# Designed miniproteins, single chains, continued (4), part 49

Each design is a single chain, and the fold is of that chain. pLDDT is the mean over its residues in the fold that is shown.

## One batch from the design tools (miniprotein)

Design m13681
Fold by ESMFold2-Fast:
Structure m13681 (fold): chain A 90 residues (1-90)
Amino acid sequence: MREEILRLAEELGISQEDLDALLARVGGEGTLRILKLLKEMQRIEAQLPALKPEEQKEAKKRIARLLLEIYRILGLPAGEADVEAVIAKL
């Protein structure tokens, strides 16, 4: 677990300080889940320029849903309005 967390944090450019703060807040399993969600978001964002407009809309909605899952793991209140706010900024 620790080795996978460190590898994903390096791949995502997350500082050791930010990683330590995340581990303190949500533990090892929560941190690993958040890092995997961030990696999936990065993968979808990388594909956006190659997608058709209809597919881009669906990809942006998926990014918003992944972000909401991160908020849930962090124990932050998140709902429909937060999804709409994220989509509006994409």
Scores: mean pLDDT 76

Design m13682
Fold by ESMFold2-Fast:
Structure m13682 (fold): chain A 86 residues (1-86)
Amino acid sequence: MSYEEKVARLEELISRIQAGEPVTKEELDEAAKILADLFKDPSKFAEVNRLLTRLVEALRQRPDGEELVKHFLEAFSKYSKLPLVD
């Protein structure tokens, strides 16, 4: 999957979350894998960090947001093998 395809897939997921559409834990796991892979390119860190922030913020706005954010961050930590730094 190209860089553009990965970004587009994350943008689509963020849009669906913001629209209040149903999102599965499997979709969050896949998003975590994509983001973890994108973070391997240091030249893209600023753009990828913005995508991560937007995804987490979109999830937090949902009624079940705390559970979804926890699930996503656990998956992301597992796949990234890099510490989550602020």
Scores: mean pLDDT 78

Design m13683
Fold by ESMFold2-Fast:
Structure m13683 (fold): chain A 88 residues (1-88)
Amino acid sequence: NIEIVKQMIELIEKAIEALRAGDLDKAIEYAEEARKLALQIPDKKVREEVTALLDKAIEAARAGDTEGALLSLETALTILKNYLKKLE
């Protein structure tokens, strides 16, 4: 559980870095990988909020909306970091 959340945080941080570098394809790839891990989160509220934000980020990135994608990824990152503190 803790390891999955840590892996998701790393993937989302990589997605944010890729977006800032203008690499939309890599950003989408990292966000999709994070979304697969998000489905394994046992907390229903966290799982649903994070998957919804990752879906929004992927959609925004595919549309070329870098600002919208960054906002969604940074929001998901905040939720996951707060969730990780609760688990530790």
Scores: mean pLDDT 88

Design m13684
Fold by ESMFold2-Fast:
Formats: sequence, structure tokens, C-alpha cells
Structure m13684 (fold): chain A 97 residues (1-97)
Amino acid sequence: MRKEIEELLEEAERESKEGIEIAKRAAEEADKAGRSSEGASLYSAVAILGIGALTNAELALRNPKHADQHLAGAREDVRALRELSREAEELAKKLKE
């Protein structure tokens, strides 16, 4: 279990870092297109999910009694983070066309 939690924490950190960079690029393109509020909203959503995923993974590592619940939460947050990162990348690409 501990190795699984450590791997998920590393995955959450990587996905959060990558997602923020993608969302930042999307927000910059949205600002240029006059859609600043949409870009800012997407960036905030990615940042919040990244924090959520990291927090849940850390809680799973610190609280073995409830590790299953925290792991489930972290996995859902990572999944949602990947989806929003994809949406941000698609938005950035669309706005450049």
C-alpha cells in the first residue's frame, strides 16, 4: 500500500505541474482572444484539482486507517485533472487557429 500511495503522490505532482503549465498557456491565449474570464476559470479549476489530488495522496500516506478513501479521492482528482488539462490544451489550440 505505501508504495502505491507514493506512486500516486508522484503521479499527482506530475499531473498537477503539467496541468498548470497547459492551463497557463490556455489562459494566455484566451486573454488574447477576449475570453480572459474563461481562461482564468479553467486555470483556477486545474489549480484546485491539483491541490486536491496532492492533499488526498498525502492524507492516504499519513492515515493508513482511511487510506482507501483518500486513495479513491486522489485517483478521482487526478482523473479530473487530466480531463481539464486536455480541455485546456484543446482550448489553447482552438484559440490559435
Scores: mean pLDDT 82

Design m13685
Fold by ESMFold2-Fast:
Structure m13685 (fold): chain A 67 residues (1-67)
Amino acid sequence: MKVSVEDALKASTEELKKWAEELKDSSLEVVDAMTAAVVARENAELGYTEEALEAAREAVEEANKLL
């Protein structure tokens, strides 16, 4: 299953954590990538919005490559 980059960027940190839990049975690599997406999303909420949102997008795209 692929996670939509747009949906992930709009999702709360809690929703991203739920997606990481759902993907934990796929592979360790997918779990690691989704964890990175959660961290990037948290950084976006700290007010460095443009750079942090780009990092979040990249992390979600990496997770999707591993699915």
Scores: mean pLDDT 63

Design m13686
Fold by ESMFold2-Fast:
Structure m13686 (fold): chain A 98 residues (1-98)
Amino acid sequence: SAAAADVEAARANFEEALAALLALLETARADPSPVARAFARAAVEGVDALEMTRRLIEAALASPGEKPSAEAIEAALASTEAAREVLTELLRAVAALV
């Protein structure tokens, strides 16, 4: 259960970053400025990265009885960390514009 707990912790951290990104999107939504449009585009790319990471985590958790499931969990954790880093960098970059 330790590996599953680590996967859930990584998912929770990633969802926290996504929630922050979505909150900024809501404030930019009514703003027609080029800055707000650039932010919205960057934020969409971050959301796509999260979706890919979620799919990998779901796949790892769906096959807990299979021999490769632990490797899949490790891959999902690494992918989640990489995607969170991308989202964090996007958030910093767009925050500098707004």
Scores: mean pLDDT 64

Design m13687
Fold by ESMFold2-Fast:
Structure m13687 (fold): chain A 83 residues (1-83)
Amino acid sequence: MSELEKLIEEIAELLKKTGASEELVKEFVETLRMMPSMSKEEVIAASNHMIGLAEFLKEKFPEKKEDYERIIKLIEEMRELLT
């Protein structure tokens, strides 16, 4: 649980550094915090959706690509831990 909270906090911090809105950061954090209570199928669907959003943002803001790549990797790590 503390390990998952640390991953969620790192993702939130990176999103803030990329200039993401408070609303977007909040939506990601809420989804990630719900993942431990989700089914395996729900975890896969939610993580794929968040990764898709991060890939889209990486395309729009290539100067922040390294931050988005790290966000994607951390989401993938959470999916691995929960599935």
Scores: mean pLDDT 83

Design m13688
Fold by ESMFold2-Fast:
Structure m13688 (fold): chain A 64 residues (1-64)
Amino acid sequence: DDIDQLAQKVSQQIEDGSRKAGDLFRQSYDDGLRAMQQMSEENGRLINDLDQYTRDTLLKKLLE
């Protein structure tokens, strides 16, 4: 039955696509979470560096 064979092939392609999508989603989520954590740490450091620069440069000039 050509129709039955085509239906089975389509079903298999859907299953394969779903499994691949799941794997890609898990990998993408892990990569995204790691990137967000790294970005958060970098942003924290940049904010601290900016605060130190302001205190060390601008406040010293104002107190002169």
Scores: mean pLDDT 74

Design m13689
Fold by ESMFold2-Fast:
Structure m13689 (fold): chain A 84 residues (1-84)
Amino acid sequence: GKKEAEAAIKELEKLGKEIIDEMKKLGFPQSVIDKVKDFIEKQIKRVKELLKQGKYKEAIFEAEIGKGMLLLIYGVELVVMKNS
């Protein structure tokens, strides 16, 4: 329900913060960090809009998709950085 959807949003926000903090520690260019941060902010906004509409199942699903996509983006950026 709503509580589970709110928890899913918090988990997405936490993962986003952890990835940005790690990218900063690894010395990623600010332009790359800003791109990833923009992606995180757009995903959180989308999930929060679904929550406002009472679409709790869809909010949870989109938060899980957002986490998966964020991990994929981070993985790709790591590969690009190592081959730069």
Scores: mean pLDDT 86

Design m13690
Fold by ESMFold2-Fast:
Structure m13690 (fold): chain A 69 residues (1-69)
Amino acid sequence: SPAERRIDFLLSVAETILKSDLPVEEQIASLDILRGTAQDLMRDHNLPEEVKREVEKKFEELLEEVKKR
């Protein structure tokens, strides 16, 4: 779906941010914004619960990776 493609794009942006030399605090802030945008897309397009859980899990894993640095 178009919403799922947009979420995949947001996740790719999140992965790029993690590979950047941005300060950890800025990486976390950027991830929070991207996660919020993905949450809005999932809600507004009424995506299946399994898709919502998988997307949330991916953002949580990225956030934990940043915090371990």
Scores: mean pLDDT 85

Design m13691
Fold by ESMFold2-Fast:
Structure m13691 (fold): chain A 94 residues (1-94)
Amino acid sequence: SKIEEIKKLLEEILALFVELNADDPALVAQAKRMYEQFLAALDAGKLEEAARLAQDFLTLVHIAAEERAAPEEVKERLLKLMKELGKLINELLS
């Protein structure tokens, strides 16, 4: 289902984000809390709230990746996953 695909993409993005920001435990904790809030909203059927939380999470990931001067291949992988997640969320809201 689209929900399962969204969950898998978000999990992969979170894993890469945690690896990239391992030296910033506060930022990692914030990202994990946002991930948990997103899952809770999805499980509660609050799709509009889930979409907003996912967008906030993607914004955090984008800003952090730019500030960290991450390797180009990591940035490209994150960008691809983020675009796929955004597309699925938009389809879920349609």
Scores: mean pLDDT 79

Design m13692
Fold by ESMFold2-Fast:
Structure m13692 (fold): chain A 95 residues (1-95)
Amino acid sequence: SPLEEELVRKGRRLLDLIRDPSASRQQIIDAYQELERLLERFKKEFPDKPIPEEVKGALSEARLVLYGPSSLSSDELAEAIKNIKKLLDEERKEE
């Protein structure tokens, strides 16, 4: 659906902003809040659909960057670590 496609796109944009040293804190906050709003709409409209892993990872990494590790549950922190490891493995395959 267009909402699901936009949710994944916004998740990727949030990850790009977190990893961009030129991005402002406000840009990260705005992207995070937009992704959360879209996620709540997605859950309401598609309660039986799983949330894309990219979206879960983006939200967890943004919370870690913006509010620190105490803002995350153990599961959210584990997911953020998993996503960082996946990126490192993908970079190693291109070398």
Scores: mean pLDDT 75

Design m13693
Fold by ESMFold2-Fast:
Structure m13693 (fold): chain A 85 residues (1-85)
Amino acid sequence: MKEKILEAIEKALKEVEEAEANAAELARELGTSPAALRRALREIRKILEEAKEKIEKAKTDEEVKEIALETLKRVTEIMRELAAA
């Protein structure tokens, strides 16, 4: 479990990095401001990096699942705020 979730987070971090590099173009396609998208991507990146550290320190699959679920909720809220902007 832990290894698969860490791989998923690392993949998500790479996707965020690619999105940050193309933020101006992505913002135009999504109908949002480049500034709003960059803020959301930075916050998501911070959340994913914090989740990675917490999961690496987790001792049980239950702890890993709880951290993953909380991370998903936090990212979803940011995406919701971006969609409303």
Scores: mean pLDDT 82

Design m13694
Fold by ESMFold2-Fast:
Structure m13694 (fold): chain A 84 residues (1-84)
Amino acid sequence: MIKVKKGDKVVVELALPALRVGDEVTIGNIKGRVVSVEGLYATVEALEDGEVKIGDLAYADLPSALGTTRTLRVVGRVVKVEKK
């Protein structure tokens, strides 16, 4: 497993193009924020310290079609960690 500190970058290969810059995701035991999206790759900045593994699932709390509830969904998997 890769130790991650607040401010490190985690690259996620997206299963669906549902994320945009500013969205929050959960990877392993850490929260992150999307800082860039290029095609089906999102770069996520870690908001807390923790550990991730290449292949870990990334989850996002996305609004429902009616906008009144949110659903936690698998959005992709970790392909790279870039330490600052």
Scores: mean pLDDT 75

Design m13695
Fold by ESMFold2-Fast:
Structure m13695 (fold): chain A 70 residues (1-70)
Amino acid sequence: SMAEELARRAAAEGAAGDAAGARRATLQYSKHGPEMGARAGEAAAVAAASAGHDEARQATKELSLQAYRA
């Protein structure tokens, strides 16, 4: 699905140590709906954390919550 594709893209950029890339992908999906942006952001944050990028995880999670509330 589109959500999974953007989440994978954000996760890959996050895992590479690019929190900005993860945020960018999350924002792209949030234009389709706050909940969808939040889901993509959460998936990206989990993947980034699994790769050892806790800072990227926190940043992406915060952005995901902002998108959901917007």
Scores: mean pLDDT 62

Design m13696
Fold by ESMFold2-Fast:
Structure m13696 (fold): chain A 114 residues (1-114)
Amino acid sequence: DQELKEEEEAIKKQLEKLYEEALKGSEEEIQKTLALLIEAMARYVEAGNDELARFYAEMIEELREKHKVTLNEKYRKEVMETTSLSEETIDKLLESSAEEQMEILKEIEEKRKK
C-alpha cells in the first residue's frame, strides 16, 4: 500500500512534468499528449485504478478548459484504435469534467462485463 502510493506519486510527478513540457511545445505535441492521456485514463479505469485514472482525467479537463485544446482527426483515430472507444465516446470525454469522464468510462467497462 505505501509502496504503491509512492509509485503513484512518482507517476503523477512524471505526468505533470510531461504535461508542462507539452504546453511549451507545438500543437502536434499537445495533440499527441492529449491522446496519450486519454489512452492511459481508459487503461487505468479498465485496471480498476481509479486514483490514477482520475488524475489523468483532471489533466485532460485542464487541457480542454484552460488551454482550449481539441483532438484532431489523426489522434482521434489513434485513440479509437488503441482504446476501442467510439468517436462519440471520445467527443463526450473531451466535453466532460474529470468526474464525468470517469463515469463515462466506468459505464463502458460495466457494459463490457456480462
Scores: mean pLDDT 77

Design m13697
Fold by ESMFold2-Fast:
Structure m13697 (fold): chain A 56 residues (1-56)
Amino acid sequence: STELQIAKLQFRKLALTTEIDFLKTYKPNDPQAQAQAQQSEAEVKQIDKEIKKLEA
């Protein structure tokens, strides 16, 4: 169902934002960690767009 798909996307977003926060907090001087955080932030933006499309 659409509602279940949205819930799955919301949980993935939560996991990604938790990872981003961890990397920025505990590895601020690690270029590889910063690159990973940037990639995860891009995925969060894509998830937000998908949720909005499913809610329309």
Scores: mean pLDDT 87

Design m13698
Fold by ESMFold2-Fast:
Structure m13698 (fold): chain A 97 residues (1-97)
Amino acid sequence: SAAELLAQKLLEKAGLKLEDLPEKEKEAVLRVAEALLREKPKTKEEAIEIVKKVASELEDEDLGRLIEDSMTKVIESLSEEEFLEMLKEALEKEAEE
């Protein structure tokens, strides 16, 4: 899916694979990716606000904090151009599904 593609691209920047994550962390990362695809942020700051929103909506507060911290660091490590290219590639894949 487009969300899996975006999640994989983001995790690769942290040296991680989506398939290697515990199931609940994998589901949380996919929820973040789905929200990014839906809201289509134009800046990294907008993307980080979306991450914080999704993390705050998770029932597991420890998981929410982990996802907020890890995903924010990944997005902050990217250039604006790199982030927008990842989002664009995932959106193009979504249009084909």
Scores: mean pLDDT 83

Design m13699
Fold by ESMFold2-Fast:
Structure m13699 (fold): chain A 85 residues (1-85)
Amino acid sequence: EEERKELLARLTRYAREVAEALGEGVGDLSLEELVRAAERVLGPHAARALEYGQKAADAMQAGDEKKAEEYARKAREEVERAERE
């Protein structure tokens, strides 16, 4: 609910900051390229948050709700680390 909205907002902000730093749209990047760029721009915790967020979305589309919840939890933990320092 509220935590899910906060997670989505943070991941969206991270993706926008990466796109701005690269001067292009993130839709043309592979997940590997996006994560690598995020590490340079935002640091390793924000990069892992984006990676886990994508894995959660993939798991949800595959119907694996348990795996999606696990990845979403890991994404939130990495967002907390990124925002802390």
Scores: mean pLDDT 76

Design m13700
Fold by ESMFold2-Fast:
Structure m13700 (fold): chain A 61 residues (1-61)
Amino acid sequence: SLEEAARFALELRAEGFSDEAAALAGQMVLHGASREQARAAAELVDAGQVEEALEYARRHA
């Protein structure tokens, strides 16, 4: 749901993830990805692996 996605993005930002990483993870959850899959993509964004993160998001959401 939109509420669940927004809440998860806020949680990730509170943990120190970038706005970009949290936004991607929120979109993934909105489109049906698990929190674990979304977190993995957020970690890739913050590691500087943006292309890999987007590829992962396409496969899982």
Scores: mean pLDDT 86

Design m13701
Fold by ESMFold2-Fast:
Structure m13701 (fold): chain A 97 residues (1-97)
Amino acid sequence: MDKKLKEEALEALEKAKEEIEKAKTKEEIIKILEETKEKLRELAEKAESEELKEALERAVEILEEAIKYIKTLKDIEKAKYVAILALEKAKEVIESV
């Protein structure tokens, strides 16, 4: 089960990166990150191993922090950069388990 949850989480993060590159507004970037965060939270609730659950919860925290920071930014290119870095960091955390 957990292998499938891990794959689903990694796919969600990759899809989010593609959507962020296409985003035209800061509001779209925030929406993509919030939807991705919610999916990771749902996967964390389904995780059977504590290691995967903790990794998914840490990934959620990374995205929450990125959303808060992006809300303070005026430049959409900086917002995209922050969002992509957060998604990459979340991916690394999940891949580590």
Scores: mean pLDDT 88

Design m13702
Fold by ESMFold2-Fast:
Structure m13702 (fold): chain A 83 residues (1-83)
Amino acid sequence: MKEIPFPSEEQLKALREILRITSKYDLSSETVARIIGVLLRGLAEDLPVEQVIDEVTKHIEREDKEKAESFRKDSNEALERLK
């Protein structure tokens, strides 16, 4: 049987939620592109959701520190909600 290495159902659900939260912020196209790159790398390498949140937060912080803090809080709250 062919096994395709891909993230767990929980990982996919968490990454989808992170993308949804990101869409609430008024971020530049450059920052959004970097965030998408981090999410794709997270899917390809099966990165821990916490690491994905940290990487995305760093990209937002380079543009706007207040938005980065809000994003980190929203993402952590969403992660708790996902169990």
Scores: mean pLDDT 73

Design m13703
Fold by ESMFold2-Fast:
Structure m13703 (fold): chain A 82 residues (1-82)
Amino acid sequence: VDACAEMNAFVNALKQFSDKPEVSLDDLIAALKKEPELSSTSDTVLRTTLLYYLNLFGTTEDAIPVKPLLKAVQSDHRHVCG
């Protein structure tokens, strides 16, 4: 798994929800699966990665704050990709 490509796919998926205050884990996983880099990635792997961010924000799987998550993922993308 290419961490840089994975983080880029996260940013692209989250941009689809930029007009929404919150997104569910299931909706986010569905969007991630549409990204070419993640289309073959299992639900278990995607959920495990997202649970990391849920723990950081203290949120539930049903109400993930989009703007804070997008900022965190964009920051991590910059650090991972160099």
Scores: mean pLDDT 73

Design m13704
Fold by ESMFold2-Fast:
Structure m13704 (fold): chain A 81 residues (1-81)
Amino acid sequence: MLTVEALPDGTARVTNNSGETTVARVELIEDGRLVGESEVTLEAGEVGLIGGGSPSGRPLRVRVIVDGKLAGEAVVAAVPG
């Protein structure tokens, strides 16, 4: 099982709470549009950071999908520079 949490710096934290390595698809959504996608591999108990801020400074919805099912999601806000 994966947990997805928004961080105040505009990134999302993904934690693998399963007892084994999990491969997840990450989708980045801005204003209801898919603006990016990637794949992340997390070992048991591993924490991954996703994002780096939106180039537009808009909030991003981060969706984490495992085996075709939504495992978790969070909305990360732009940090004023």
Scores: mean pLDDT 76

Design m13705
Fold by ESMFold2-Fast:
Structure m13705 (fold): chain A 72 residues (1-72)
Amino acid sequence: HMSIRELVEKIAEETVEENKDLSPEEIVQRAYEKAKETFRKLAPALSDEWIDLVAAQAAYIAKKLVEEREKA
C-alpha cells in the first residue's frame, strides 16, 4: 500500500529533477510513461486499468511539482 505511493512520488520527483529544462507538458508526459513502464515491469499481473491509474497519479504529482517551480 504505502510502498506503491512512495514509488509513485519518487518517480514524479525524479522525472521533474532530471527533465527540468523541458516544457511542463513534456515533463508530465515523461512521468506518466516512466511510471507506466516501471509498474508494468514490477507487477506484470496488475491490470492495465490499474497501471494506467497509477501512471496518471505520477503525472498529476509531476504537474503539481512543475507548477510550484514555475512560481518559485
Scores: mean pLDDT 80

Design m13706
Fold by ESMFold2-Fast:
Structure m13706 (fold): chain A 99 residues (1-99)
Amino acid sequence: DKVKKAVEEMLKKLEPLFKELDKAVEAKDKEKVIELSKKLKEEVERLVEEVMKKTGASLDEIIDVLQELIEKEKDPEKKLFLNTVLYLVSEYKLKKEAE
């Protein structure tokens, strides 16, 4: 499935940013948390648009793939990462529907 492969590539690109954000949260670095949270949101929006353009997939199809990956994931840390990406993609979908 081309969509699933493109979503997995997107997740690989997002994981380092999520790990940096998680470290900033653990360190209680408020300024860095705000900066990295904004950057993660912007990167999710950009990479989701790239997945849609490359595969022809809808936002709903990308959300379905993310939900499937979450259901099959057993690592709590990775599951948190996947749920965070799902939340940001879902927020982006609502934003686009309001425009």
Scores: mean pLDDT 87

Design m13707
Fold by ESMFold2-Fast:
Structure m13707 (fold): chain A 67 residues (1-67)
Amino acid sequence: EVKEIVVKAAEEGKEPSKEETELLRQFEEQALAEAAGLAPDDPTLPPLVQEAQEIIALGKKVYEAKL
């Protein structure tokens, strides 16, 4: 669960495991590619896309802190 990994890292400030880091990176790359064609404030976007945007934002914050 990418969301759980991101929340753990962001709230506790604890670094995710190598496996969790790989999952986060894979999700970030895939979600960024999918989101690139969509406007974040588009009213036709499904709630799932908005949730992905939220996870991406958290993932970027965690990734920047560790990269």
Scores: mean pLDDT 60

Design m13708
Fold by ESMFold2-Fast:
Structure m13708 (fold): chain A 71 residues (1-71)
Amino acid sequence: SLKEGAELAKKLVELYEKKSATEEELEEINKKALELLSKEKEVLEEFSKNWKESIHTKEKYLKALEKLAEL
């Protein structure tokens, strides 16, 4: 579900902020989140773009999570 995808994405942000996750761990969690969101292609494409741009920019990533939560 979209809620489950948003929770995984939120966990990804938390791991990144704590600097406790490797790049491989972040990619794995992102892949799982994208798989859960596959039915919502437009939101998925926007999320994927924002995630790639925002793994170094927290604000854009959080906005992507907000859009996922609205669905």
Scores: mean pLDDT 61

Design m13709
Fold by ESMFold2-Fast:
Structure m13709 (fold): chain A 77 residues (1-77)
Amino acid sequence: MTEKKARLNKQYEDFEKIAQKILRSLATDPARQGRAEKIIHENVQEYLLNPKEGWERMKARLRQLEKELREMEEKKK
């Protein structure tokens, strides 16, 4: 049982770190911050029910958001 708890906790920690990094990057844009927070909130329920599958979907969506952020930053220059 302890091994399963440790793996779930690690996956949740990784999820939380990525989520917080994106939210901090979007702090200056409340609309995008709200979108990221909504994605995180809606998908955390799925992640808790099916950790592997939910984590993969969450990473894909967060990766798309990061790509959009990079494109926006480049246009700012």
Scores: mean pLDDT 65

Design m13710
Fold by ESMFold2-Fast:
Structure m13710 (fold): chain A 69 residues (1-69)
Amino acid sequence: SIAEIEKRIEELRREIEELERELEEARKAYEEDPSRENVVRLTGLSLRLIGLEFELELLEKKLAELKAQ
């Protein structure tokens, strides 16, 4: 339903905001110490952010199509 998609969009926006905070912390850690552990953490968080942003874009597009039809 439209309501379920809207709830998921709100959840994704909250998850993205928290993940962006974690990513900033990981980026600072990497800049201070570019160790393998810090590279892996930064890379993992970056990939997760890309995935969430992609899901958000797909759901926003689907919501727009459902509201137009």
Scores: mean pLDDT 88

Design m13711
Fold by ESMFold2-Fast:
Formats: structure tokens, sequence, C-alpha cells
Structure m13711 (fold): chain A 88 residues (1-88)
């Protein structure tokens, strides 16, 4: 269900923060960890939509930092795919 998908997202984005920290990118790592805390808070409240939106923000920061998602069309497709996975 949606909770399991969001939990997997939390684990994935946590691994991204850990990777950036290990590479010395402390600013991006800290920003992603802040977003993860908010996503976890919304998950605990049963607000799956906001938890999901915050996870996508963390993913966007990771990809922008690593240059993987440098344009808005790629970011928007990732948002649409995740929205369908959680609410579709």
Amino acid sequence: GSEQVIQRGLELIQSYADELESQGNLDASREIRKILDLAQQYLQQGNYELAHRYLLRGMVIYYKTTRGAKDGEVVQRMLDEFHRFVFG
C-alpha cells in the first residue's frame, strides 16, 4: 500500500543523504535529512500525499546535486510516476 511505498522511498532517500555525506557534500546531505524528517512526520500523521511530496523534493535535491535531473521535464516525469505509484 501507500505506506510501504513511502517507507521504501524514505530508505532510498536516506541512502542518498548518506552517499552525499560520505562524499563531503554536507550542505546537500543536511537539506535532504531535513526533508526526510518532514516526510517521516507526515507519514506518522497518515498524510501520505505530503510524505510523498517531501520524498520527491529530497530526490530532486539529490539529482540536481549529482546533475542527474538537470531539467524540469525529467523532474516532472518522476513526480508523475511516483504519484501514480502512490495514488494510482
Scores: mean pLDDT 77

Design m13712
Fold by ESMFold2-Fast:
Structure m13712 (fold): chain A 68 residues (1-68)
Amino acid sequence: SAAEEERLKGLRVVAEAVERLDANPDTPLSELLAEVRRRAEAAGLSPEATERVLAALREIHADRKAAA
């Protein structure tokens, strides 16, 4: 389904961003979000799916910063 394919694309973008954070933990949130927005747009995600991906990464970044 189109919804399932978009969900999988979104999960892929999140996974790639998490891999980048694991490799470079000091990546600023603004830089991460700008990169991820570009990747989501390149992958053809809808605006709604793009915003969900960005929201997930804001939470992941905040959780990691709180744990550090």
Scores: mean pLDDT 82

Design m13713
Fold by ESMFold2-Fast:
Structure m13713 (fold): chain A 77 residues (1-77)
Amino acid sequence: SAFESLSPLAQRAFRALGRLEPGPFSAGLVASLLGVSEAAATRALNELVAAGLIQDLGGGRYLLPEELRERARALQE
């Protein structure tokens, strides 16, 4: 699947997003949650956008669609 083709950091980002409250989020929030630089978080989020797993809303904001939130939650270990 698209998820298994992602880098380990992008997979971690997707799992973490499943635990967030619904609504738009920033690369800075993801960087803080994963303990990585904002540049690394942005790279991981760009992979998720390219894979169709999140939406780029512009202005540094992203959205995890509700149907994909259920998938992200199912991938928790």
Scores: mean pLDDT 82

Design m13714
Fold by ESMFold2-Fast:
Structure m13714 (fold): chain A 106 residues (1-106)
Amino acid sequence: SLVDAEVATASAIGAALRGNGDGTGAALLQGLRRTLEDPASAEVVAAGLRRAGELVPELAAHLNAVADAFLAVGRDPEAGGRAARAAIRDTTAAMNALAAARKAAA
């Protein structure tokens, strides 16, 4: 169902966020690929990203930006795709910085 797809997407992204930035970037790029292949899935993927932001508040603004870009893909795949790739790079960099900060604090 749509709800099950939203929960699965949020869980996968949440797991990637706990690992490393490369895992996060890969999960987000898979979400973008799904949205480009099926623009109707944009709402489900965006909801999953917003829910992942609730689990990692330090990345909430970045994940919300990715969600907004994914919704834009449904209207303009080229412009939305460019915005999504930029937001994914920013999120990956923020995740790597967060992981480094946590390691330094341990």
Scores: mean pLDDT 73

Design m13715
Fold by ESMFold2-Fast:
Structure m13715 (fold): chain A 76 residues (1-76)
Amino acid sequence: SMEESILLAEFTVLSSEIYFYEKHKKSKIDPKLLKKGLEKVEDFRKNRSKLSVEELKKKVEEIRKILEELDKQVKA
């Protein structure tokens, strides 16, 4: 569906930002929070085909919240 395609595009952007932080900003971020973000990204990838659009949306929002916390640490 169009809604699923939009959520996948959002997921792609969010996961790319987390991978960027893993490669380039490790010294500025909490390793436990980074690990949590990477685990949520992997969970989404593994379970995407089994999840409803509503469930995918909630997973994307969880990843977004983790990225917001990582962003705060990078800016500090």
Scores: mean pLDDT 87

